# Designed miniproteins, single chains, part 65

Each design is a single chain, and the fold is of that chain. pLDDT is the mean over its residues in the fold that is shown.

## One batch from the design tools (miniprotein)

Design m2398
Fold by ESMFold2-Fast:
Structure m2398 (fold): chain A 75 residues (1-75)
Amino acid sequence: SPEELGRLTKEFVEAIKNKDYEKLVEIAERARELAESSDDPFLQKAYRALVEAVLLTLRKFKAPDEYIKKVESLL
């Protein structure tokens, strides 16, 4: 739902501020689940974009490879 996307986006911003790699991975996993379960093409695209944003963020922070590989597996 748009409300769930908004909540997940807020959690993403908070995880970035805290450099919480585990939370960033959890957000990407949840976004993938929501992309797969949604019948709305716009929401599917938005959730997939959020997974991509998490991956870019982990790479920018030079997070340990274990976190980067987990998110790459979701694409």
Scores: mean pLDDT 88

Design m2399
Fold by ESMFold2-Fast:
Structure m2399 (fold): chain A 95 residues (1-95)
Amino acid sequence: SEKKREEVIKELKELAEVLRKALELAKREGASEKVLEALETALEGTEEALKAAEEGAKPSEVTARAVGAMIRAVGIASEDPEALEEFERLLREAK
């Protein structure tokens, strides 16, 4: 439905804003390369999901793209336990 698409777009815009703030904070604090890579991966995937939604992709496909990006980001961060904890902290502080 159009309402479900609007809700997904709103949630992805809010997520992209949080990710941009988290990435800026990470750069200011001199976060590790793994944390930066994870945040950049999440942001790029979220922006691609937003573009797909604007181009008329189904809400389920848009959500799958966004979730896939976050899974990849967590996978990158989880290669270092300290990086995963910092990734989660930065996302909380960026809200």
Scores: mean pLDDT 86

Design m2400
Fold by ESMFold2-Fast:
Structure m2400 (fold): chain A 65 residues (1-65)
Amino acid sequence: TSRQVAAMIALVGLGLDLGVEAKVRWEGDRIVLELAESDPARNEELERRARRLGEEFGLEIEVHR
Protein backbone atom coordinates (compact mmCIF):
# COMPACT_ATOMS: atom_id res chain seq x y z
CA THR A 1 0.00 0.00 0.00
CA SER A 2 1.03 3.64 -0.30
CA ARG A 3 1.39 3.91 3.49
CA GLN A 4 3.81 0.96 3.56
CA VAL A 5 5.91 2.39 0.72
CA ALA A 6 5.95 5.86 2.36
CA ALA A 7 7.06 4.34 5.68
CA MET A 8 9.93 2.44 4.02
CA ILE A 9 11.07 5.55 2.14
CA ALA A 10 10.93 7.57 5.37
CA LEU A 11 13.05 4.96 7.19
CA VAL A 12 15.67 4.95 4.43
CA GLY A 13 15.70 8.76 4.56
CA LEU A 14 16.25 8.72 8.33
CA GLY A 15 19.27 6.44 7.93
CA LEU A 16 20.74 8.67 5.24
CA ASP A 17 20.06 11.84 7.27
CA LEU A 18 21.81 10.44 10.36
CA GLY A 19 24.65 8.85 8.37
CA VAL A 20 23.78 5.42 9.75
CA GLU A 21 24.13 2.26 7.67
CA ALA A 22 20.62 0.81 7.79
CA LYS A 23 18.76 -1.87 5.85
CA VAL A 24 14.98 -1.80 5.47
CA ARG A 25 12.98 -4.89 4.49
CA TRP A 26 9.62 -6.60 4.81
CA GLU A 27 9.29 -9.63 7.07
CA GLY A 28 5.79 -11.05 7.18
CA ASP A 29 3.36 -8.26 8.05
CA ARG A 30 6.01 -5.90 9.45
CA ILE A 31 8.84 -3.60 8.42
CA VAL A 32 12.27 -4.54 9.75
CA LEU A 33 14.99 -1.92 10.20
CA GLU A 34 18.49 -3.39 10.60
CA LEU A 35 21.03 -0.98 12.09
CA ALA A 36 24.80 -0.71 11.97
CA GLU A 37 26.55 -1.03 15.33
CA SER A 38 29.43 1.45 14.89
CA ASP A 39 27.69 4.53 16.43
CA PRO A 40 25.42 3.77 19.39
CA ALA A 41 24.11 7.34 19.75
CA ARG A 42 23.06 7.64 16.09
CA ASN A 43 21.60 4.13 16.13
CA GLU A 44 19.57 5.05 19.23
CA GLU A 45 18.28 8.23 17.56
CA LEU A 46 17.32 6.32 14.40
CA GLU A 47 15.52 3.71 16.51
CA ARG A 48 13.58 6.44 18.33
CA ARG A 49 12.53 8.08 15.06
CA ALA A 50 11.60 4.71 13.56
CA ARG A 51 9.29 3.99 16.52
CA ARG A 52 7.58 7.36 16.05
CA LEU A 53 7.10 6.61 12.35
CA GLY A 54 5.48 3.30 13.26
CA GLU A 55 3.04 5.15 15.50
CA GLU A 56 2.35 7.76 12.80
CA PHE A 57 1.69 5.23 10.00
CA GLY A 58 -0.01 2.68 12.25
CA LEU A 59 2.47 0.02 11.13
CA GLU A 60 4.60 -2.47 13.04
CA ILE A 61 8.26 -1.51 12.71
CA GLU A 62 10.82 -3.80 14.33
CA VAL A 63 14.33 -2.50 15.00
CA HIS A 64 17.17 -5.02 14.92
CA ARG A 65 20.74 -4.17 15.94
Scores: mean pLDDT 72

Design m2401
Fold by ESMFold2-Fast:
Structure m2401 (fold): chain A 70 residues (1-70)
Amino acid sequence: MEEADKLTEEGVKLYKEGKYEEAKEKLLKAIEIDPNHWGAYEALGKLYLEEFKDKKTAEEYYKKAEKIRS
């Protein structure tokens, strides 16, 4: 498994466990390693929208994911 994929899976697992700050750290590290990891951007968007209540940052991450995926 690529390191960015592994970090994204770990981040999603932490998110499901309610460990939002740790989830964020893993997901940010994933995009640092692979700036084109659309899954990590989608997960960050969800985290910022649903838990951090930061709609603007969430929309930026979702837009980045969509651009990579298209």
Scores: mean pLDDT 82

Design m2402
Fold by ESMFold2-Fast:
Structure m2402 (fold): chain A 80 residues (1-80)
Amino acid sequence: MEPSKEELREILLKLREKGVIDISEAEIEKMSKDELYKLLLEVINKLLKKLGSPPVSLEELKNMEPELLKDVVEKLLKSL
């Protein structure tokens, strides 16, 4: 199953709490699902670049199971 809008917001709020993104909670709340995916893609690819890993596409990100997406984000955060 694809991640819900709520799950995407939870991930982005966690990234904000960790200082990875400088976007207000109010901005995240007003974003569409597509805007949330684009922001998450940008953040993930910035973290992957810092780790010397190749970027992922928007299509690949959208096809990730919610649990896999959360696991990837947790691992990237632990690598900072």
Scores: mean pLDDT 79

Design m2403
Fold by ESMFold2-Fast:
Structure m2403 (fold): chain A 70 residues (1-70)
Amino acid sequence: DELDRYLEELAKKAGLSPEEIAALRQTLDVLREEGWSDEDLRRFIESAVKAVKNGREHVAEQRRLAALAA
C-alpha cells in the first residue's frame, strides 16, 4: 500500500506517535473508500501530518491554560 507507506514515512520524519499514525491511517482508509484520488490523498497526508505536528503544540498550550483556569 503505497499511500500507507508514504504516510508512515512522513509521520515518522515529523515525529508523530504510533497512535497519531494509526488515526491518520483510519482517516486515509475512509477517504479512499469515499473515492478520493491518489493526488488528493497525498495532499491530505502532507497537510494532516503537518496539522498534527503543529496541533500538538497548540493542544499542549490549551491544556495548560485549562489547568490554570480549573
Scores: mean pLDDT 75

Design m2404
Fold by ESMFold2-Fast:
Structure m2404 (fold): chain A 78 residues (1-78)
Amino acid sequence: SNLEKGKEYMDKGIQALKEGNKKEASEYFIKAADYWEKAGQYNLAAGAYFRAAHALWDIDPEKAEEYYKKGLELAGKA
């Protein structure tokens, strides 16, 4: 299901962060957000976008801001 796939990619993102792979972690968090958005789980999707933004904050601040804004948009739908 989209809900289960979102959880799978969220777990992969968390693991990538533990390994110091911030860019890879952000890619997994965005995949999690996409699946959770498709599942109508807007709060979970927003959380995943915020995690992606945080992971990119010091390496790609423009993309981090974009993901943060997307997270705020989705949180407003919940």
Scores: mean pLDDT 88

Design m2405
Fold by ESMFold2-Fast:
Structure m2405 (fold): chain A 120 residues (1-120)
Amino acid sequence: MEIEFSEEEQEHLLKVMELAAELARKDPTVSERAKRAIEELRRRVLENPPRTLAELREMVREVFRRHELTPAEARQLVAIFSDAVFTYIQENPELTDEQKAKLLAAVDVIAAAAGEVIAA
């Protein structure tokens, strides 16, 4: 949670969020509520990029709670975000090992935030 995102890493995070939102929109099993939640998360990352993993975690938690996501919806969005991160890393071989590690850490943080919402 003390891991900071550089400006370049914030741009990579936004591109991952754009991919996740697109994957959710194309999936007919994703509810309209879950689609709205991921789109709001993408917009928030665009407007005010998280500077740390802790800021990302709180942003995800707030968005998921605001949209009143069920445990199933929250887990589905975590899976979509994970797929987006792995796809982005595979398609962008220029990413440094540090940038890849931070994007993978973002998956863990989003999963943790979803777990907190499910437990509440």
Scores: mean pLDDT 85

Design m2406
Fold by ESMFold2-Fast:
Structure m2406 (fold): chain A 100 residues (1-100)
Amino acid sequence: METKEKIREALIEAFNKILDIMVEEYKKASPEERKKIREAYKLLVDAMIKAFEAETLEEIQRILDEFLKGVEKINPKLAEKIKPVIDEFREKMQKIVEES
């Protein structure tokens, strides 16, 4: 139970970092780039809902992988900035599982 709560906290932190990246990129973006960032934001919202409903770590990882691939198809440069956050989340998950 406590392990699941720590995973949820790390997931919230990861989504907040991704949102911050999207906001910063949106501020610098052209009108056409802003449309692509809004499309990526819709993918983020869908991924958040699915990830919080996920019962296993494997399902959460699959959701994040699908999210990143989706963003890469829309905006590859944005995906490159998001990838380190997803990688950091995976490292935190491994540590939480090992410490529990």
Scores: mean pLDDT 83

Design m2407
Fold by ESMFold2-Fast:
Structure m2407 (fold): chain A 55 residues (1-55)
Amino acid sequence: MTPLEKEILEKEIELAFELMKASIAKLMGDEEEAEKYLKKAEELKKEVEELEKKL
């Protein structure tokens, strides 16, 4: 595994956790926290897409 592939994998794992936290917050009725986690997930998705362009 290249260092780039490892970085992509680590960010994909972080993205999955942020999406899970957003889902939990939404189920708990915490719309503000859900929005915060979704924004972080969007940033991570953009970072993954930029790194994948370098593969």
Scores: mean pLDDT 83

Design m2408
Fold by ESMFold2-Fast:
Structure m2408 (fold): chain A 101 residues (1-101)
Amino acid sequence: NIEELLEIFKKIVEAYENKDVDKVKEEIRKLLRLIGLSEEEIEKYLENLDEKELGAFAAMAENFLSEYENSQLSKEEQERVLKEALERLRKAFLEELEKRK
């Protein structure tokens, strides 16, 4: 559901602006579950997440929200954007986990 992804991204941006690291990590946990990572993969990613990576994640979420808000997408295009976003995020997070082994 694209609305669920957008809500997670909004909460990530808001929590990061408020310097609430725990809340940013909570919303990232929800996102990682949505993209299909295991609980073990999620905890490994979050355990090693630094301030620079939190900032980069918040910037990515803000950019996605801005791009999506400025586009007039059909329901079919919204489903495609969701699928592509989830696939790209899954690949990026799995690559980061591999790098931290």
Scores: mean pLDDT 77

Design m2409
Fold by ESMFold2-Fast:
Structure m2409 (fold): chain A 79 residues (1-79)
Amino acid sequence: DVEEVSARARRIVEEARRQLGEKFDKVLAIGDSLPETATYEEIKAAIEKALGNELTPEQIDLGARAVAAHRALREIEAA
C-alpha cells in the first residue's frame, strides 16, 4: 500500500531530522544536488564525501536513507 510506504518514509525522514539536527538540511541539500536517478549507494557516497568528517557511519547511512525516502515521497505525491 502506497500509504504505508509513505508513512514508513516519513518516519525515516523524522528520525534523520532528530538525529542529524542542523546537519539534516546539509544532507538534503547534497541529495538535491544529485540526479533523480542517483542510487542509494551514490547518495551515501556523496554524503560521506561532503560530511564524512562531521557524521558517524550510522548517521551517513541514516542520511542516505532519508534522502531516498524524501525522493520516494516526492514521487508518490506527484503520482
Scores: mean pLDDT 81

Design m2410
Fold by ESMFold2-Fast:
Structure m2410 (fold): chain A 66 residues (1-66)
Amino acid sequence: SEGEKLLEEAEKLIEEGKYAEALKLASRAAQMGYTEEAIELAVKAIEKAGGNEVQKKVAIKDLRSL
């Protein structure tokens, strides 16, 4: 499905260090109903980018609000 392809592409972007682009694709996947999978990728991207607990909590809340 389109959502599954967005999640796969987001994971590749995380491996490439393109964290902001990965977060955009994760957000789109969450809008399509892949919310928990999108949250897992968003948390991974934020952690790899050196983000903190506040940034992770904001991203989780935002994705669940979609």
Scores: mean pLDDT 86

Design m2411
Fold by ESMFold2-Fast:
Structure m2411 (fold): chain A 73 residues (1-73)
Amino acid sequence: MSLLELVYQMAMAIERGDEETARRLAEEIVEMLESGRVSKEELEKALQELRDAFGERIAERARELLEEVRRER
């Protein structure tokens, strides 16, 4: 699964209020970042595309969730 696909699935989970699925997807994205499979620049680009598709509210929630997961590791 591509980074953009995972980011979009996370956004859809946030939009429908599925906190458990959103968090699981965020953990997978963070694992990709930590393992070097994805760069910080690639993640920022994907999050910008997410904001354009889903709006600022969903994009901000996604950023907050990713930051929370990163701080817990």
Scores: mean pLDDT 83

Design m2412
Fold by ESMFold2-Fast:
Structure m2412 (fold): chain A 60 residues (1-60)
Amino acid sequence: SAAEQSRKLREVAERLGLSVAEVRRKLKGLAEELGVSTSYLLENLTIEELVDAVKLYDSL
């Protein structure tokens, strides 16, 4: 759901010390590299996996 996706974005942002907009931008970039949607990542990954995904994107 949109509410659950928004909640996950806020929790990831808080854990990383980033804005929700910055997390969303980085996840969108990673999703494009993987050939999936940002919604797909938010629906299928845990908060911890999303944190790791943002860190992976920053390592590229």
Scores: mean pLDDT 85

Design m2413
Fold by ESMFold2-Fast:
Structure m2413 (fold): chain A 70 residues (1-70)
Amino acid sequence: AVELAEEALRALEEGDLETAARLAVEAARKLGMPQLARMIELAYRSGDREMLREGIEALLRAAKEAEERE
C-alpha cells in the first residue's frame, strides 16, 4: 500500500492525474479505506488538483501509519 501511495504522489507531481488517481484508489482499496478512495475519485472527476493531492497525501500517511503499527 505504501509503495502504491508513493507512486500515486509521483504521478501527481508529474502531472499524470489519471495514473495518480488510479494508483491512489487501488492503494486505498488495499488499506480497506473505501471513503478515502471515493474522495480521491471525486477530486479527480472534479479536476481539483489540490483536493487530489490532499487525498493522496492522507492516503500515504495512513499507509505508513498502518505499517508502523505492525
Scores: mean pLDDT 78

Design m2414
Fold by ESMFold2-Fast:
Structure m2414 (fold): chain A 66 residues (1-66)
Amino acid sequence: GEEKEKEIKELEEKIEKLEEEIKRLKEEIEKVKESNPELALELEEELGIKELELAVLKVILDKLKK
């Protein structure tokens, strides 16, 4: 009877990890933005991909809580 609670916890941990990765990417972009704008654009693409993954995981989590 606790399978959903376990799945929720695992998804929350994955979301938290991904949010930390997104935070680090945003910090990296700010650091390189002025000195290496080309690298900043590449990091912004990676950020976009991770933000999409985060959005998908949050939708799954919301549905699982219902």
Scores: mean pLDDT 84

Design m2415
Fold by ESMFold2-Fast:
Structure m2415 (fold): chain A 67 residues (1-67)
Amino acid sequence: SMEELEKRIEEARKLASELSKIPREKRSQQQSDILRLALLAVSYYEAKDYEKAREALERLEEQLKKL
């Protein structure tokens, strides 16, 4: 549903905001990958490319499962 997508995007925005507070040189590769995927998902959502937003969120959620 669109409401589910909106909630997942808001969680991605929060995650990106939190990770972006860590200086680039102090971020792990995993943190940098998660930040990139979160920003990608938000960018697709704002562009109204909901299919690619969902694909980026799936990749993000896969990375989070490995933590």
Scores: mean pLDDT 88

Design m2416
Fold by ESMFold2-Fast:
Structure m2416 (fold): chain A 61 residues (1-61)
Amino acid sequence: KIEELIKLLESDDPEIRKKAVEELGKIGSKDPKVKQALLAALEDDDEEVREAAKEALKKME
């Protein structure tokens, strides 16, 4: 599940990337791959994806 969600972060559709970010944050995994993917999403071109990444990282605290 986690690897599938990380793969969805590479989608051309920002709506799909936002969903993947939200789900990764909800899972709250301590896997370094998840944290790195969420940190990368903070620099996404889409504002909603960036906001979702901020919330996801907050949930991991």
Scores: mean pLDDT 79

Design m2417
Fold by ESMFold2-Fast:
Structure m2417 (fold): chain A 74 residues (1-74)
Amino acid sequence: MSKVYELLLKKLEELEKEIKEAKTKEELEKIKFELEVLEGIVLIAHAVGVLSEEEAEELLKKIEELKKEIEKRL
């Protein structure tokens, strides 16, 4: 497991907690924006060879699941 993969996974776990604790649409929209930024980081990290295909797929799947969770609450 790469260090970048570990850091991104940890950040996603933090955002998952923030989604559960969010009380307002403004908070959810802010978290959604952070997820979109992380999606861009994952795509770039994969493109430059820092993340494996499997690591990138796992992270992107988690991001998509969290984005869907937010959309259901907006």
Scores: mean pLDDT 84

Design m2418
Fold by ESMFold2-Fast:
Structure m2418 (fold): chain A 89 residues (1-89)
Amino acid sequence: GSSLEEKIEELLEKAREKIEEGKPEEALELLEEAEELALKIEDEEKRKEYLERLKELAMEVLRVAPKELILRAIGLILRIIGLILDLEL
């Protein structure tokens, strides 16, 4: 574990809490920050693992998002899917 991985874990835990509280905008902000940090992980296997977890949480945000945030949540999900596919090709 690195300080980078520790920060990503903290952001993912906080994002989950915000989803459970019905705060999708705050959850999206945390997930977008976690995405930026996950891209800095040198280990492709670990990076893929964090990207998969980010995708799952972003999909949970989409389920609770108001109309104004739907496009932002979809955009995040599609970016993460593209990043995961790049790691498998």
Scores: mean pLDDT 86

Design m2419
Fold by ESMFold2-Fast:
Order: structure tokens, then sequence, then C-alpha cells
Structure m2419 (fold): chain A 58 residues (1-58)
């Protein structure tokens, strides 16, 4: 799924300043969550919410 790959690349860039173990866990969970969705709009929204939540948590 090309959209999932694009959203994961955006997440990698947004999370680049976080420790690598945190990046790996978040990206793995994000990928699984996105794979459970069908609607492109829901995928974009979920990716944004997860990134925002992780960055807010430091």
Amino acid sequence: DELIDELLEEAKKALADLPEPVQRVVLHELKKALESLTDPEEKRRLAREIIERVLAAT
C-alpha cells in the first residue's frame, strides 16, 4: 500500500529526533494500525494523531 509507505516516511521524518528504540516501536504500531484501515482519509488522520501524541509525550 503506497499510502501507508508514504505515511510511514512522513512519520520517520517527524520522529527523527527521538531515540531509535522509540522510533521503531511507534513506526511498527503505526504500520499495524494503518493496515487495519481501508479509508485513505482515516489512515491520514490516524497517522497525524499518533505522531502528534508521541511528540507531545516527548
Scores: mean pLDDT 80

Design m2420
Fold by ESMFold2-Fast:
Structure m2420 (fold): chain A 77 residues (1-77)
Amino acid sequence: GPSAEERRAEAERLTAEGRRLLALGQIEDAKAQFERALELDPEHAEAWRLLGEVLYALGQHEEAERAFARARELDPA
């Protein structure tokens, strides 16, 4: 299977693709990319934050709050 480094690189690529889809208003497709990124790298703070934004836009507010909390734990500003 892929190495940890290869999985992190693919997660970064999927997160970038999700951001592009989100900019195009393709909310459900963006969600799928962020979820896949987090399967590969569950410590990717930006992917958690962007997933939270998508979940909030879809009305999944409790799930969004959990995603935002995880992003803050990983990257406390």
Scores: mean pLDDT 88

Design m2421
Fold by ESMFold2-Fast:
Structure m2421 (fold): chain A 79 residues (1-79)
Amino acid sequence: SPIPQSELDRATAEIALAVAHTTTENEEVKELLDKALDALAAGDYEKAKELVREALKLTEDEEMKKVLERVLELVEELL
């Protein structure tokens, strides 16, 4: 049976956030992304969205910004 689109979007966002969390050297961004991962796991998509937005504001790396912007888009589709 095919995976539902919402489950695929959630899993994709979770993987992207986990990669971003591992890659970033900014401890404040790491804490925000860790909380965002917890929020996604709990199904709290509004909280995950706000935490990703806060992480995005603190991120200076352009490739990391693109990853976080894509995560934000995926989480918004789950709302």
Scores: mean pLDDT 84

Design m2422
Fold by ESMFold2-Fast:
Structure m2422 (fold): chain A 55 residues (1-55)
Amino acid sequence: DVEKVIKELEEQMKEAIKNGDYEEATKLGGIIAEILRKLKEKDWEGVKELLEEVK
């Protein structure tokens, strides 16, 4: 479930920000942005690849 993966990544990003790990937060935010961009472009194959990499 794409929405569930995005929520998990958002939670991890918030934890990284809380811990002052802005490098990790930026990386997680970039992954979320990539997933959302591919969904908007209807790049379903690219979405699958990203989901396999993160979960």
Scores: mean pLDDT 78

Design m2423
Fold by ESMFold2-Fast:
Structure m2423 (fold): chain A 77 residues (1-77)
Amino acid sequence: EADEAKKKGDEAYEKGDYESAIEYYAKAAELYIEKKDYEKAKEVLEKMLALAEEIGDEELAAQVRGQIKQLEEVAAK
């Protein structure tokens, strides 16, 4: 499920459908967090951050950076 969402995000990105790519990456990150797979959740959030920066979405980039920091704190406990 989480891996499928990530795959759909990657496919959307390759097609230039950045809106769908962001949506699928966000869903994949949430599903990985539910599984407590914080390492994979961080990887997907980092992909979403790179995409947000590429398209110039400063608000999304700031939000994703905050989510990554929160995951690092949770993973340390």
Scores: mean pLDDT 81

Design m2424
Fold by ESMFold2-Fast:
Structure m2424 (fold): chain A 59 residues (1-59)
Amino acid sequence: SSEELKEQAEELLKRAEELRAEAERLRATGRREDILEAEILEGVAALLEGVASWLLSLA
């Protein structure tokens, strides 16, 4: 149902927000390893946001 698609999208967006918050924390350390991990988390967050947008377009 459209409601289920919206709920799935909301969960993905929530997860993406959590990943972006963690990435910001890691970047703030200034450590090379943490910055590299932050870049990976930002990439995953962008993917989740893209999937969520697709689900919302179908709802």
Scores: mean pLDDT 91

Design m2425
Fold by ESMFold2-Fast:
Structure m2425 (fold): chain A 55 residues (1-55)
Amino acid sequence: TEIVDASGTGKKAEDLKPIVERLGGRAEVLSETKAKITVPDWLRSRVLKEVEKAL
């Protein structure tokens, strides 16, 4: 489980949810800029790269 902060990127946590879910993970919006991401360990690096790319 990772917490991603989109502060300063112009993106919202809601924008990350479809990216994470498409890749087989789960995302929970904690605030406008913060999302809690739950992914299998073998998928973690791929999901985090896609999230960083979207930010």
Scores: mean pLDDT 74

Design m2426
Fold by ESMFold2-Fast:
Structure m2426 (fold): chain A 79 residues (1-79)
Amino acid sequence: DPVEKAIKLLEEAKKLADEKGYKDISETVQRAIEAAKRGDYDTAIELVKKAIDMAREKGDTEIVKKLEEAYRYLLEAKR
């Protein structure tokens, strides 16, 4: 279930990025969702870290929180 929880959080983060016009974050999160769905958790984790950095630069704590939660679930999926 950690994969399903991670994907749901990533989809929620993408929706927030889309609503706010953060196209760079939205595209990066979409790539992370695609990687997670194909079982490529290393690529998904790398993309989530990149999206966290971009969200921090924008000062968007809500998106950062959702991405950090998704990151924890992706680490669980690797175990």
Scores: mean pLDDT 89

Design m2427
Fold by ESMFold2-Fast:
Structure m2427 (fold): chain A 64 residues (1-64)
Amino acid sequence: HMGPGVVENIDTQEGLALKPVADKSGAHVEIGEDVTGEAMNRALALALEHPGAKIVARKGEVEV
């Protein structure tokens, strides 16, 4: 089992790619299990467009 803050169904490279953008924009990005690469890319775009927003990515969907 993975440690706190790690999602089992998330590729670690995708998680690492999102972290610097969230840090720069001040957005909080929450990633659920079974998230697709398409949803990850959408979360990245939303984090850049809406600094400081809370963004939730889940299977096939992204919410701000």
Scores: mean pLDDT 56

Design m2428
Fold by ESMFold2-Fast:
Structure m2428 (fold): chain A 70 residues (1-70)
Amino acid sequence: SAALQEKIKELEPKAKAGDVEAQTELGMALLQLEEYDKAIEWLEKALELDPENERAALQLGVAVAIKKSK
């Protein structure tokens, strides 16, 4: 949706600056747009900075599982 695409544009500069929460939210938004490779990349970056981030780990698992089913 247009609203989801605007959210992605707002999150990108924060995610690129190393904000783990923004990286996780960006990955989740990209997953909703079916941009699986980009979603996985941002969720992996979030886990590199915060390995105990349960939200990022869960969403990464979902993204990988969906991609494998395609």
Scores: mean pLDDT 86

Design m2429
Fold by ESMFold2-Fast:
Structure m2429 (fold): chain A 64 residues (1-64)
Amino acid sequence: KEAEKEELEKEIKELEKKLEELEKKLEELKADPNADPKEILEIEIEIGVLQIEIAVKKLVLKKL
């Protein structure tokens, strides 16, 4: 139970760090008038997927 909790907390922390990096990259791209709209869309999709993954893992963690 404790080992499972620690592993899940570690996974959540790694995903949150990746989410923060992607959000910063998205802000930089939106500030660039020459940015590729396709790249912006791809990052927005990746952010959405990560947010869902983090939410699911946090729900599991709350029950441990």
Scores: mean pLDDT 82

Design m2430
Fold by ESMFold2-Fast:
Structure m2430 (fold): chain A 82 residues (1-82)
Amino acid sequence: SFVEQEAELLLKYLEELIEELKEENPELAKEVEELKKEVEKILEKYKAGEISEKEAMRELIKLEARAELIRLKYLLDQKEKK
């Protein structure tokens, strides 16, 4: 399904972000791990028929936006402390 494909792509992005953050900022890596759990929860609810495709996609978009904000804040902080 489209929701499953989008969730899998987001999970891969989050795993890559965790790996990037792991050594430099373990606290942010932990925040991204919590986002990964939320993605998995949304996917499980969708597969159980508890939420619609539209609702699942809406929640995944919000989680992706939160992950990108974490990444951008991290990159900005690193750029200032060269």
Scores: mean pLDDT 84

Design m2431
Fold by ESMFold2-Fast:
Structure m2431 (fold): chain A 59 residues (1-59)
Amino acid sequence: IPELVAKYEGEKYIPKLEKVVELKKQGRWDEAQKLADELGISVEDAEKRLKNMKEGLKK
């Protein structure tokens, strides 16, 4: 992903990552995969990125 993530301000990106992770936890893999694909990443990448971003905010 280009610097678009920083430009998009985590405010827009973080909720989408949260939705992917939530859908995965609910066993809704098809929806999670679709949303992750729209973001150009895997469901696993979305989960890792969300954790990294939230840990950064928790400083």
Scores: mean pLDDT 70

Design m2432
Fold by ESMFold2-Fast:
Structure m2432 (fold): chain A 65 residues (1-65)
Amino acid sequence: SVEELAKEVSEKTGLSLERAREAIELAIKYLKEGKPEEALKKLLELGLSEEEARLVLDLATVLLY
């Protein structure tokens, strides 16, 4: 679930649960549209590091497939 992924992201990155949830939801939105490159770009614009953005994208991808 989104809540479980948000907890995992928060624990691994130190982001707040609220920020982790926003990042996961944003990644899911663009991945559902078939736009993984846009998902990564939007996560970086949200202020995540490249490592944090990659983790969020990987976890969101697993949830969808």
Scores: mean pLDDT 84

Design m2433
Fold by ESMFold2-Fast:
Structure m2433 (fold): chain A 87 residues (1-87)
Amino acid sequence: MIKERIKELQEKFKLSEENALLRIQIALALKYIGVSFLAKLLGREELAEEYVEKAKEALELKDLEELDKLLEEANRDEAELEAELAA
């Protein structure tokens, strides 16, 4: 859960809540860029473009529940695309 990750980052690195949230937003955006690259390697150009848009969305999201949903979606999509590359 993103809320618990924010607390972990605040305690471990002594960050403000805003700085912890920004680090999570950046990490999620970078994850979507990676997933976009996987989609592009599979020839799924439209899907790759969708993931770039989700990376942009992650940087603008301040709602922790919406960030949790995007993270779950990114993890699922990454696993599916990695499985296709392995096949």
Scores: mean pLDDT 80

Design m2434
Fold by ESMFold2-Fast:
Structure m2434 (fold): chain A 67 residues (1-67)
Amino acid sequence: SIEELKKVAEELAKEGIITEAAVELLKRVLDGTPLSELAKEYKVSQSAVSATVNNVKEIAEERLKEK
């Protein structure tokens, strides 16, 4: 579920595997914020936002498989 993915991402940040900023970005995307808005807010490209979110999501989904 989306809530489980968010929780796992927060656990990974607490362990130092991913950054808290990357978790916040993932949460914003999962809550429906467009990548274009995040790119403007964080002053990065949409591709950078997409790459960061996809990386965090893959790591979090891998942790979920281990539970």
Scores: mean pLDDT 81

Design m2435
Fold by ESMFold2-Fast:
Structure m2435 (fold): chain A 55 residues (1-55)
Amino acid sequence: SLATLLRVAGAETGLSPEEIRALVATGDARLLAEAAGISEQAARSLIDAVREAER
């Protein structure tokens, strides 16, 4: 579920679920990667996963 994905991502990155959703909404993988301390590739995968889970 989206809630589970956001909680797991938050635990791994230190960001709140709300912050992750806001960063994903920008579609900017580089911005998310910098904020989360992850690779740009991992940020792109997270954006895609959140968007898929929101269906």
Scores: mean pLDDT 82

